Designed miniproteins, single chains, continued (2). Designs and how they scored, part 83

Each design is a single chain, and the fold is of that chain. pLDDT is the mean over its residues in the fold that is shown.

## One batch from the design tools (miniprotein)

Design m6870
Fold by ESMFold2-Fast:
Structure m6870 (fold): chain A 79 residues (1-79)
Amino acid sequence: SKLERIEELVDRLGELYRELATADPEQQEVLLEEIRRLRREMEEILKDESDPEFEKKVAKLLEKNIPDLRAARRRLAEL
């Protein structure tokens, strides 16, 4: 259940990052708000889970579905 929700969130984040690359300035603002919202939901799920194996599975999903994850995190921190 929690893992399935994380998978849905990661998939949607990947889609939003792809849309962001071709979006106009008005659409970029909307997409960045949605990205921030989904990231907050993901952080709440992770906060409510104490299993280290779950955290490892989430890390692997992020690396697989969001290319340049470190660059993406840095970019979001600048917003």
Scores: mean pLDDT 71

Design m6871
Fold by ESMFold2-Fast:
Structure m6871 (fold): chain A 101 residues (1-101)
Amino acid sequence: AKVYTGFGIKFAKTKSKEEAVEIIKKNLPKGSLVLYDKRSKPAQEIAKLLEKEGFKTKALDTRSVFLAFLLLYHLGEKNIAAIEYDPPGAEKGYFYIAWKV
C-alpha cells in the first residue's frame, strides 16, 4: 500500500485484508488501540485478526471513525489506529488506515 504522512499521522489504503493487518502490525506496538465502525463486517474481521495478534480494538457506533481517531489523538492518546472500509465519498473497495505512534 502507498503510505502518506501529515502532521505525524500516517495514512494508507489497500484492497487486501491481510495487507491492512500487516500495516498495523509493522507500524504500531502490541497493545495499541485500533478503532473501527461496528457496522462494517470487513473492518470487524480485521479487528478480530488484530486482537489475536495482541492489539486492543474498539468498535464505534459511527461512520466517522477517522474523526474519532483525530479527537482521541488531540486528547493525548498515542499508539492508535483507525480502519474504515468503503467510507462515504472515498474510492470503493479499499480499507483506509490512519495511525499515529
Scores: mean pLDDT 79

Design m6872
Fold by ESMFold2-Fast:
Structure m6872 (fold): chain A 91 residues (1-91)
Amino acid sequence: SLAEVLAHAERLLEEWVRRHSSPEYIEWLDGLDPEARFGAMYLEASTGEPVDPSTTVEQLREAYRRMVALLEELVERFGADRVLQILDEAG
């Protein structure tokens, strides 16, 4: 299901951030709401760099919504099981 794909993507982002981000950055993420937090993690994973300090919480939430929309499109095109396999190969 899409819910399983979203939960799996969120787990992969948490694992990526724990491996690649500074303790200070992780502490900053802990202060954000869930949408903004996962949006920041998605942006960092996509660029390989910490999120720009000028980025607003609303921009972070928008990044999360874009990630969700992309995953929804991939599930509609390839099916949830295939998307889960692709995420495992990419992580």
Scores: mean pLDDT 83

Design m6873
Fold by ESMFold2-Fast:
Structure m6873 (fold): chain A 119 residues (1-119)
Amino acid sequence: MSPTVERLVAFARRLAELALERRPTVEELVRLLEESGFTVVEVEVEGNTITIRARDEEGREVVVTLRYLPDGSTLLSIEVDGRVFSLLIPRDASPEARAALEAQLEALRAGLELAEAAA
């Protein structure tokens, strides 16, 4: 299993848990990426959208975009190797919302592993 895949899934999980309860800040996004083993290279904030360009220890580039939606939901998009993976995180800390997020995180892991195997 790729260290990059595990780091991205760990980052997405921690961010999703935060976003279920409140709107994450730019500083929290940067910290979560760095704690997950990425080096943040560039941060862009435009309205309700935060875009972060980061690199892993192997120099692989990832682009993380977080968009706050009008209904209070958060859209997390991760771009790696020219592929984009997205998770829709509702502002809802219910057990049902958490179960739906676990399904999205498993789909993210599977998609990232398939993309890496195809490269």
Scores: mean pLDDT 82

Design m6874
Fold by ESMFold2-Fast:
Structure m6874 (fold): chain A 85 residues (1-85)
Amino acid sequence: SALVQRILDSLDLQIEKLREELEHTEDEELKEQLEKLIKELERIREEVKKAAENGEPVTVASVVSHGDEEGNISGLELRKWEVKN
C-alpha cells in the first residue's frame, strides 16, 4: 500500500531528525527523552509493518517540539492516531 509506505517513510524521517537533535544537545534530560522517543518510533514502525500484513488499522505518529524563548527545545510530545485501510 502506498499509504503504508508513506507512513513508514514519515517515521524514518522523524527518527532521523530526532537522532540529529540528540547529536546537537548537551542536556542530559533532553537526551533521555530523545532516546525514548526514538525507541518508541522504532517500535511503532514494526507495529505498522505487522498491522499492514494483517490488514489491521495502521498507527500514524508525529513528534511535536516545543521551543523556549531562545529557540531551544524545551519539550517533546508524541501524538499517535490510527488510520483504517
Scores: mean pLDDT 82

Design m6875
Fold by ESMFold2-Fast:
Structure m6875 (fold): chain A 70 residues (1-70)
Amino acid sequence: SLVDEVEEKLKEFAKKNNFSEKSLENALKKLKENEGKFKSPEEAFEYGKKVMLEEDVKEGIELIKEAVLG
């Protein structure tokens, strides 16, 4: 499937760029939830990267929040 093709590329991208396992898993979950909405594997891969980046930023904000608020 399109998602299966993109899953391998997204895993390689995550490994090369040191993304967390949680951000990768969230991106893969969202790709599967949106299966059939993508026009190409390239579009799905770009979406997966965006989701991983957004999740990593969110995790960073939460860590800062915990450090500041106790």
Scores: mean pLDDT 77

Design m6876
Fold by ESMFold2-Fast:
Structure m6876 (fold): chain A 70 residues (1-70)
Amino acid sequence: SVGDKIAEAGLEAFKSIGINLSPEMQQRLRDAARRDPVGMAKSMVDTLRHLGADEEAKKLEERVKKILEE
């Protein structure tokens, strides 16, 4: 699903900056992304920016745009 693709992209972005979420947190993120893909994408991008990962946030935003066009 679109939500699952967005969740995967976000989890990869977090992992790239050293944030490894627990299986429980990963599942909650996937469930949230399935319910509200756009809202979850925005939340993940905002979180990366708050952590100072501006380049990773930009890459995630571009990946999300591509996923939403599918």
Scores: mean pLDDT 84

Design m6877
Fold by ESMFold2-Fast:
Structure m6877 (fold): chain A 76 residues (1-76)
Amino acid sequence: SKDTILHLTKVTFRITSLLTEAYLAIKQGKIEEAQRHVDEAEALLNENAEELQKYDPALYQRLQEQIAALREEIAK
């Protein structure tokens, strides 16, 4: 429904904001802060996984890939 799409849009905005904060923290060498932001983004993605996969599977995959890429950067 349109209400579900609006909800998922807000959730996606929050997830991408957290991933942006994680990226900036990595650039500043703040690894613990970056890890916290990635963990929060992943938790929010998992909470909304079924609806995101149903309504926008491509976006769900892209967010998973972004989380994985940031975790690889943190592990370096």
Scores: mean pLDDT 89

Design m6878
Fold by ESMFold2-Fast:
Structure m6878 (fold): chain A 86 residues (1-86)
Amino acid sequence: MEEQKKKREEFLEEVREREKRLLEEAPSMSDEERRLRVAKEMKEAVLKLKELDKESYALLDAATLRTLGELLGDEELFELAEELEA
């Protein structure tokens, strides 16, 4: 229990750090570059959420994952969206 809690806390802290860094760098990026980077970060977060917390993963919006899949050209995101709709 202690180890799982620490890993979850470390993961959430890493996600917050990456998001804050992205927001700080965003003004120097083009709109397209910013959107692509956000989409990649969101994909990583979704995959980790599925591994660490399946219940929270199941609450995600499938339409959002399909949009990310289109933006990144990533079949795995379409598969995740289909899984959430099942």
Scores: mean pLDDT 72

Design m6879
Fold by ESMFold2-Fast:
Structure m6879 (fold): chain A 75 residues (1-75)
Amino acid sequence: MVATSYSEDKKSFGVVVPEAGTYTIKAPESWKDGDKLVVKKLSDPSKQKEVTVKNGTITIDFEEAGAYGITKKEE
């Protein structure tokens, strides 16, 4: 897996996963434990799930290989 780049507002980044599976990603340094995140498949943004930052990392179960956007949910 390769993280790509952060958005201009530092609230999202992209990842590319080579195959389906559970991946643990280091959270951006500006994100804190308990922050809510939305993971969207870039080819189908209707396929999304919510995860939280834990211990400076994000554990996500990706159902398919491909490119995904991970966005911090702001309130």
Scores: mean pLDDT 73

Design m6880
Fold by ESMFold2-Fast:
Structure m6880 (fold): chain A 75 residues (1-75)
Amino acid sequence: IQEFLDSLSPEERAVVEAVAERLGDKLATASNEELENLVKETAERLGVTTPISVLVLAVGAYSTLLKIEKEKKKA
């Protein structure tokens, strides 16, 4: 997870971290539609001009990594 965050641009990381903070535990179970809507709202609030599709991919990847980490701890 840390390596993934370190690979993001400052703008991408800011959106990913803001979305993760807002959803908390719900991030790992959020639908793609829910994530996309929140990314759009967060990008507008933060004044991030990166394409929404790129930001959605970054948040989706982070959500997937969190799911994998939770599964490892469960197993």
Scores: mean pLDDT 74

Design m6881
Fold by ESMFold2-Fast:
Structure m6881 (fold): chain A 70 residues (1-70)
Amino acid sequence: MKVEIDESLSGLEISDLIIEIYHKASEEAQKKMKKLGDEFAEKAEKLSEEERKKLLIELAKKIVEIYEEE
């Protein structure tokens, strides 16, 4: 099932959606999602607020892709 990320959502709402998908995923998918989250956190420190939100949306899309590939 393909999940669409609503880009009009706040960063907090997108984070909540990511957490919901994470809890539905297998242990193997959760490990992959955690790695992406860590990479996001490291990159986000160098970005503007606007760029951080764009990166968060891309993170959410990648997490959905991992969830669908199970």
Scores: mean pLDDT 75

Design m6882
Fold by ESMFold2-Fast:
Structure m6882 (fold): chain A 78 residues (1-78)
Amino acid sequence: MSMTVREWLLTEFGLPEDLVDRLARRLRLDPDRPVGEQLSAEQLAALTALLRDPSPENAARLGEALGLPVSLFDFLFE
């Protein structure tokens, strides 16, 4: 995918820029580089599922795929 993490989150999910930067930092992604260069297909699918349906199950799936402790707090609050 040639779309950057920033472009993908803004265009597909309508996230505000502050939240995009926070998510990228939390997930250890460079927001200005292509998302497909930084995430596997499984990780991208898990992140997409969480962004479309923010549930504890989808947060746990993303955390498992990334090897990081991920919660809804990482997306919604400081």
Scores: mean pLDDT 74

Design m6883
Fold by ESMFold2-Fast:
Structure m6883 (fold): chain A 73 residues (1-73)
Amino acid sequence: MSAEEIAKLAEEAAYRYLTEVLGIPEKEAEKLAKEIGEKTREAVKALEAGDYKKFEELEKEIEEILRKAKEKA
């Protein structure tokens, strides 16, 4: 799968999780899901390029977005 395909699946999965599990309003969930998708795309590309430090930084950023969403839900 391409980085773009993985990013789209991550965005769709994040949106469903944020709206259906956490009950976050659709407009806010769309914004957060797009950010998670974009960071996932960058993380996949970093991993393919062998930039493990950038991959770890992006992974932590995604985890932080999800952590903050859970705390506000």
Scores: mean pLDDT 84

Design m6884
Fold by ESMFold2-Fast:
Structure m6884 (fold): chain A 116 residues (1-116)
Amino acid sequence: HMKKKYKAEFEADLYDADGNLVGKLKITIEYYEDGTFKVKVEIYDKNGNLLYKKEFEAKTLEEISAFLREALKVAQERGLTVRDLPNLDAVVEALKKGKNIKGTEEARKIDDELRA
């Protein structure tokens, strides 16, 4: 079996068309010793009920980005908008450099560091 090396977990808030907070998007990315990524996306309503879940194995940032785009399209089809999502490229690069990311604030700090 492959050993998991590093993990990123972060969330983004979901809003309806009227700007009300109606749920959350949770993203988990696991980086394995063989260089593969396991990506999990979950959408929850404001009461914590699971609306959508999908898991995907990826080997490139492009594959991870495509998978996240598909999940965001599902949210949009349900009338849900994501705001202030952390930079996925920054998160993936941090995992490759041997950093765990525990929560949305840590993911956003990494994005800010790369913008400088």
Scores: mean pLDDT 78

Design m6885
Fold by ESMFold2-Fast:
Formats: structure tokens, C-alpha cells, sequence
Structure m6885 (fold): chain A 100 residues (1-100)
């Protein structure tokens, strides 16, 4: 699970950079996606630190996946691909937690 979390943190940072550099995106939409990415980063860090129950971790990732999916239409094709990669990693983390 640690390798998936580290990979998700890296993908999250890559998407943050793409969003910040996207001159076509409104500042409002940037703030909304960046807030969702920050929540994801904090959730990943909390799991690495052993601060969350399995139930809290699953609920947290499911919420972030739902929020990211709603924001996909506002993203460039490159950012959408990165967001979909993040969603896939979060789903893999959920499945590993459930398997324990």
C-alpha cells in the first residue's frame, strides 16, 4: 500500500502543477480542484502516519473520487488523464484496505 500512496502523492503534485499552469482555466475552477487535491494529499499522508481507521480511509477516498469526477469536465485533456490516474490509484488503495 505504501508504494501506491507514494505514487498517488506524486500524481497529485503533477496534477496540481498542470492546473496552476493552465491559463485557460478560471481562478475559481483552479481553487476548487486545488482544494480537492489538498484534501487527497492530507488523506494519503494521514494513512501513511497511521492516523485513520480503514472505514475513515475508504470514506475519504470515495468522497475525493466523487469530487474529482465532477471536476473532470473543467480540466484540459492532459489534466483529465492525470486526474483519472489518481482516481484509479485511490480505487486500488480502497481495494487493498478492504482486503485486509
Amino acid sequence: IKELIEKALKKNEELRKLVLEDESMSERDKEEILLVLERGEKLLEAILEGKLSNEEAIDGFETIIKELKKLLPKLSKESQKKAEEIISLYKEIIELIKKE
Scores: mean pLDDT 83

Design m6886
Fold by ESMFold2-Fast:
Structure m6886 (fold): chain A 60 residues (1-60)
Amino acid sequence: MLTPEQRERLRRNIETYEKEVEKYKALKQQPLTPEQKRRIDKLIEFNKKAIEKYRELLER
């Protein structure tokens, strides 16, 4: 079971991942190669999955 300190840390991690998603979305507004776009899309997907995982942990 998570301590209050661990829950606070997880919430901060979620906020960090959310900010990273927004940064990558902003980068996609720049002129990019197809390879760069695919890489950024994978990073966005990875961060979204991390957010979901941490939210699930907070529900326990």
Scores: mean pLDDT 81

Design m6887
Fold by ESMFold2-Fast:
Structure m6887 (fold): chain A 84 residues (1-84)
Amino acid sequence: DIIKQIEEFIKYLESILPTLSPEEQELAKRIISLARKLKDLIEKNAPFEEIQKVLRELQLLMVELAEGLYGETPSLAAVRASLS
């Protein structure tokens, strides 16, 4: 169930929020907001194009957060390029 996976993902990010730097917290809050928007769009059967736009933005911010946490790696750079 995709909705349950999104809800569990949001709960996970909220649980680690206090362990992040202030800059990472702001980015994580943005990710949480987009994840909630994605859930709402899926639940209301929004147009596929709207879901895809939000999903792409979410994926790009996830890569940015990962780059902040783990450093820029060739693997993360490749993922970012694939989302362009």
Scores: mean pLDDT 78

Design m6888
Fold by ESMFold2-Fast:
Structure m6888 (fold): chain A 77 residues (1-77)
Amino acid sequence: SAVCNSPERINCIKDVLKKYYESQGLEPSEKSLLVDAKALTTYFCNVVNSPKFAEVLAKRGGMPEDLAKQLASCLNK
């Protein structure tokens, strides 16, 4: 079984979120990125179960396709 909430997965999601927030003109703090990355990692581990579904949800939430695909790839970590 995949280990939920791995540090590698959290850091992967954190890097994607940083790029996304910066693309929106925001300057996210390390603390806010860590909180958001942990929340998304928990959500994807317990609810989404699929990188493809995570990509679709990210796109519907306004994330560009390239970042949505990067986010989905984090679920393989």
Scores: mean pLDDT 78

Design m6889
Fold by ESMFold2-Fast:
Structure m6889 (fold): chain A 67 residues (1-67)
Amino acid sequence: AAERARREAELREALRAEERELEERLAPLPPEKKARIRRAYFTGLAFGYEHLGELETAELARRLAEE
């Protein structure tokens, strides 16, 4: 139980770190283009996590895609 909770927390933290890095890289782009690239990136991550059975992390990635 503790090991699983820690692993899930690490995955969610890593996903948030990727969000911050992507935001910095996309900063000079127009908002519409930034939103499109961000959506595609996190939608792809959600698909990957869903296929690995990491359903809660996949749901977080889907939420990040829609922000």
Scores: mean pLDDT 76

Design m6890
Fold by ESMFold2-Fast:
Structure m6890 (fold): chain A 70 residues (1-70)
Amino acid sequence: MEQLIKDLELLIESLRKAAEQADPETRAVIQEAIDRVEELLKKFKENPSVEIYREALRAVAEGVERLRAL
């Protein structure tokens, strides 16, 4: 459980660093992904469940697809 939380926090930090180096349009997409992962991480800390974890992974995948569409 704690390791999964740390992995998600590291992912958020990586996305923040990417946002700082990105152009404004790409930065907006990355920030949306960060906000979504942060909300899911908060829910996961309160009630760890496989469904919330799957939702977090899906949010990351959707963010990647949106970046590829830019």
Scores: mean pLDDT 74

Design m6891
Fold by ESMFold2-Fast:
Structure m6891 (fold): chain A 64 residues (1-64)
Amino acid sequence: SDSEVEEFLKEFEERLEKTRSREELIEVVKQATDDLENSGFSDEQKSKFLARMQELVQRKMDEL
């Protein structure tokens, strides 16, 4: 469901905001990707999540 994907994305956003270095950001992305891979989400939902993750990561990198 879209609501579950949005909640998962919100948790990722909160974790990403706490990062203070590129290394910390990479670790958060790795953990989120592993969690996503182990999730019950469909391939389409995973693709949507990955696209949103990429956008958020790019924005956060610009802040670091």
Scores: mean pLDDT 80

Design m6892
Fold by ESMFold2-Fast:
Structure m6892 (fold): chain A 55 residues (1-55)
Amino acid sequence: GKNVHTAPLEKVKDFIKGAFGIDVSNYSNEEIAKIVEELLGLEAEVKGDEVTLTS
């Protein structure tokens, strides 16, 4: 089975800015999911204010 984790959307945005220097404050939920997949190699789904990450 895969590991599944949930994180607040704002914390994911802060992490991307801090770790990669990319300001994603005006990204859509779909754009956040895509950039997480591209930068971290994780499957990402954004629902409301939460991000589900699958490793």
Scores: mean pLDDT 81

Design m6893
Fold by ESMFold2-Fast:
Structure m6893 (fold): chain A 89 residues (1-89)
Amino acid sequence: SLEVRAARLMAPIYVELAAQAGEEAAKATAEKLAELIAALEAGDWEAALAAEEAALPLIKAGYEAASPETLAELRARLAAVAAEVEALQ
C-alpha cells in the first residue's frame, strides 16, 4: 500500500525528469511507471521489476540532459514526497 502510494506520488516527478531527454522519453517513462504501479497493486513483483528496469534508462537519460537548476527542483520535490510518505507511515 505504501509502495503504491509512493510510486504514484513520485511517478510524475520522474516523468518530468525523463522529459529533459525529450517528449518520447517522457511518454515511455509514463507508460513504464504506470505498468510498475499496476504490477505493485497486483502484487506482481516480477512485472514490477521489469517495468522499473525499463524505466531506469529513460530516467537516467533525463538526468544526464537536465540542467543543475532542474535537478535541484526535482530533487526538492522528491524529498517532499519522501517526507509525505513517511508521514503516512
Scores: mean pLDDT 85

Design m6894
Fold by ESMFold2-Fast:
Structure m6894 (fold): chain A 96 residues (1-96)
Amino acid sequence: MEEEVEKIIEKILENSSSPEEMTGLAIKEVLVKMGALSEEQADALLEQRRAGNTQAALDELDAAASEKAANLSEEEKEEIEKIVEALKPKADEYYK
């Protein structure tokens, strides 16, 4: 369990150059792990955001997250919280 969460955190940190990119990647990895989005869908939404279709991408992301959130297990909630807490110190470092 911890190894999967640690790998996701490393992937987010290694591929993020700003707090904004870190947030986008964190949302992608969390939703894919929850099964709310496939890897392909998550990649498409990030590409739409980069192409300037930010509102459309956010609306689709919010809809997918809302449907899955209603059926989240306790384990899934704990994994999401661990990812958020691990990224929090790095976000603070970027704002210094």
Scores: mean pLDDT 64

Design m6895
Fold by ESMFold2-Fast:
Structure m6895 (fold): chain A 99 residues (1-99)
Amino acid sequence: MEKLVEAAINAFEKAGMHEVAKALRDAYEKYQKTPPKESAEELLKKAKELLANAKTRDDIVEALRLASQAYVLALEKKDYKISSEAMMLMMRAEALLKG
């Protein structure tokens, strides 16, 4: 898991997706200290709903944060369906933050 998360962070940095890279680093650091009590599926659902209804930059940033937490948890559980959906949501959030 650790090497996969670091590889993802480096890939997003090189792609110029700095908001995703920052959110993913923060999510992984928090996971190592205190894993969230919510499931990856619950965090992903909240992130999807928040992004779909986003009105402000702060809404998009919070959706990215929740999706990044879901991604880390899904990788820990080897739930590649949820990790893929979380990654796509993170990429959509970055695109909205830039445009």
Scores: mean pLDDT 83

Design m6896
Fold by ESMFold2-Fast:
Structure m6896 (fold): chain A 89 residues (1-89)
Amino acid sequence: DAEALANTSEAERTQGWVLAAIAVARIPDEKKREEARKQMKELGVPEEYFRLMDAVENKDWETYRELLEELGADIEAVEEAIRKGEELE
C-alpha cells in the first residue's frame, strides 16, 4: 500500500522535525542555538516549529502541547525523547 507507506513517511518526517526543534530549543549555548535555528530556517522548516522552539525555551508547556496537537505529533514519543535527552546530560 503505497499511500499508507507515504503517510507513514510523512508522519515520521513531522516527528523528526518536532524532535529536532525541541533539541535545538534545549541547546544551552545561545550561539549554537541561534546557528541551528538559522539552519532550520534555510531548510524551509515551517514557522510552527519555531513557535514550538520558543515555547520550549520559555517553558510554556501549554503552548507547547497545543502546537504538538496542531502538528499531529506523537506527544508521548516526543516527551520520552526529551526525558531521555535530559538523562544523558
Scores: mean pLDDT 72

Design m6897
Fold by ESMFold2-Fast:
Structure m6897 (fold): chain A 64 residues (1-64)
Amino acid sequence: TQATLSLQAYQALYEAGLALQQGDLEKAREHLERAKALIAQLSNPPAELLADAETLERRLQEAE
C-alpha cells in the first residue's frame, strides 16, 4: 500500500541519517538511494518526505 511504501521510505531515510552520523558515507548513500526508489513508487509523496530526502542528499554531498 502507499502507507507501507511511505513508512519504508521514512525508515530508509532514518537509516541513511544514522549512517551519515557514523561517517559511513557508502552506507548512507545506499540507504538514501533506497529511500528515493521507494518515494518514486508513491503516487503523491508527502512534502515532508521529499524535503527530508533533499536535506539528507545535501548533507551527504557536503560530507563527500
Scores: mean pLDDT 84

Design m6898
Fold by ESMFold2-Fast:
Structure m6898 (fold): chain A 90 residues (1-90)
Amino acid sequence: MTVRVEIYTVTEDGSVEVRTRVLTEEEAVELLHRETGIPRELVRRALDSLKVGETRAFLDGIEMGNVTAEEAKEMAKLSGKPVALITKLS
């Protein structure tokens, strides 16, 4: 399984940085756990539930459903916490 991971973080000046990576399932699970604190098993369950081309958002260990990049930036700014988008590619 190939996964695109986008992590949106707010910087001290209030701008939002995005880091995008294309990873294997296990690499995506480890990255999301390290960067956002999401339990590994929750990431695996989300990936198992996604169809190819579908996206899932996470904020503070909570699954937020399908969120656009623009919505993810706003969520990061409003919460001050990292927002992760995962997209199943294969």
Scores: mean pLDDT 81

Design m6899
Fold by ESMFold2-Fast:
Structure m6899 (fold): chain A 75 residues (1-75)
Amino acid sequence: MYSDEELEERLKMLEALALPRDEALELIRFVTEHASELSEELKELAIRALTVVAEDESAPEEVRRAAREALEVLK
């Protein structure tokens, strides 16, 4: 679905907490499903963004849970 450029932009938006819940969940699932296909740079960006989201108590619990699960796959 995402090009590398679009994925990078979306991950930066996720790190900035700027994505709506549904888009954040879709992005997190995409990253989890395609973890083995990500470049090292995109993987590092994804880990950083997911860590921010997982630690943000203002984010919905479902998004934080998805971020924590994705971090286990990416590490």
Scores: mean pLDDT 82

Design m6900
Fold by ESMFold2-Fast:
Structure m6900 (fold): chain A 81 residues (1-81)
Amino acid sequence: MSEAEQLIEEALALLEELGLEEAKKRIEDIVKNEKDTKKLLQKVLGVLSEALARLVRERAPEEEITRMMEVALGVHELIQK
């Protein structure tokens, strides 16, 4: 499994755990339809950034916010390579 595939699987698992089903569905659709890896990662980062903003706005537990931030930062780091 590539580093990108591993991070996407972690993101999907986290979104499922947190009940963010719409965000999970959006990432699944991106993975299915986007063939360019950098564009795919950029779109995934957008979904994760929106999910993170929602968790912060809704004052979710700090541990949930931290986990979402870590996954989003991992995706961002891959885009910069």
Scores: mean pLDDT 85

Design m6901
Fold by ESMFold2-Fast:
Formats: C-alpha cells, sequence, structure tokens
Structure m6901 (fold): chain A 67 residues (1-67)
C-alpha cells in the first residue's frame, strides 16, 4: 500500500502541479481509508491550501489510477 500511495501520489503531483505531500495525502485517504474523491479533496484543500478544483481533479485521478 505505501509503495502504491507514493507511486500514484508522485504521478498526480506532477500532473496537477500540487505539492507531493498533498498528493500523497489525497492518495492515502482515497486508497487506504476508502474516502470519496470529494471528501479527500475537501480535507486536502483545508490542510494544504491548494485550489479546490485541483484537489478534486487530483482525487478523482487517484481513484482512476487505482482501478
Amino acid sequence: MEEKIREIGKKVAEEFGIPLEAAEYIARLVLEEGWSPEEAAHYATVRFGIPAEKALAAAKKVKELAE
């Protein structure tokens, strides 16, 4: 799981131009905790101050890459 979170987090951070820490946080919430993309995006915007639109797109991409 940790390796998958790091791999997907890195790809998503690069694609959406968000901090790696934010992308890994989103990946952990979606993949390990089973949160919806909407929930993960909301908490990432609050924690990291990233734009809500980017956080939601990143969270949806995390779920897509994990399927």
Scores: mean pLDDT 83

Design m6902
Fold by ESMFold2-Fast:
Structure m6902 (fold): chain A 64 residues (1-64)
Amino acid sequence: MLATEEQTKEAAEVAKKAAEEKGLSATSAGTMGALHVQETTGAELSKEGAKEVYEAALEAGAKE
């Protein structure tokens, strides 16, 4: 099941926090966001949602 817009935003916040606090790469931070949504709702990020989460991590200072 695909994540909603709200769930995608929560994933982006998780990814930003992981990038800022742990210095994770955009890929790792994005994975943390995706796992958060999967653990809380069982939903998966859409292709577009996954890209937005990765871009959010990059904006937060993530590298790679």
Scores: mean pLDDT 79

Design m6903
Fold by ESMFold2-Fast:
Structure m6903 (fold): chain A 100 residues (1-100)
Amino acid sequence: ELSEEEKKFVEEVLEVIKKVAKLYEEGKISLDEGFALFVQEFGKLYKKYLEEHPEISNKELIKAYEAILEGVKKLDADEAFKELVASFLQWEIDYLREEE
């Protein structure tokens, strides 16, 4: 279904989400700071992934984002943080679908 490279990207994004969620749950950052940190770290991973895969289609990228979204739903993490991350990922999926 997903390529090994796509699975690696999905796993890297989920690890960022887990790390940020833990900081928020430990009271080290606010919900807004956690979301901002997630977006920043996600952006770095996304840029690297696109640079390594310049021919990636929106369809393939959508599949990776859908896999991340399913992973987020299964995470043992704060529900408000999960909802913000899920909303962001859904917005990204919708945007990519509009371009194709």
Scores: mean pLDDT 84

Design m6904
Fold by ESMFold2-Fast:
Structure m6904 (fold): chain A 57 residues (1-57)
Amino acid sequence: GEADKQKIEKIKEQIDKLKEKKDLVGLRAALREAEKEGWPEIVEYAKEKIKEVEESA
């Protein structure tokens, strides 16, 4: 529904902010939440950002 769409967009924004901060703990928490909710697009997005931070950290 609309609430789920808003939540997905909010999670994407949070993932972007966590990636900018290089917060791996936060990124992994966001990934786990996305997996629990069953949003493949967000799961892949979070995994990509985690990989980028891991390669830089």
Scores: mean pLDDT 77

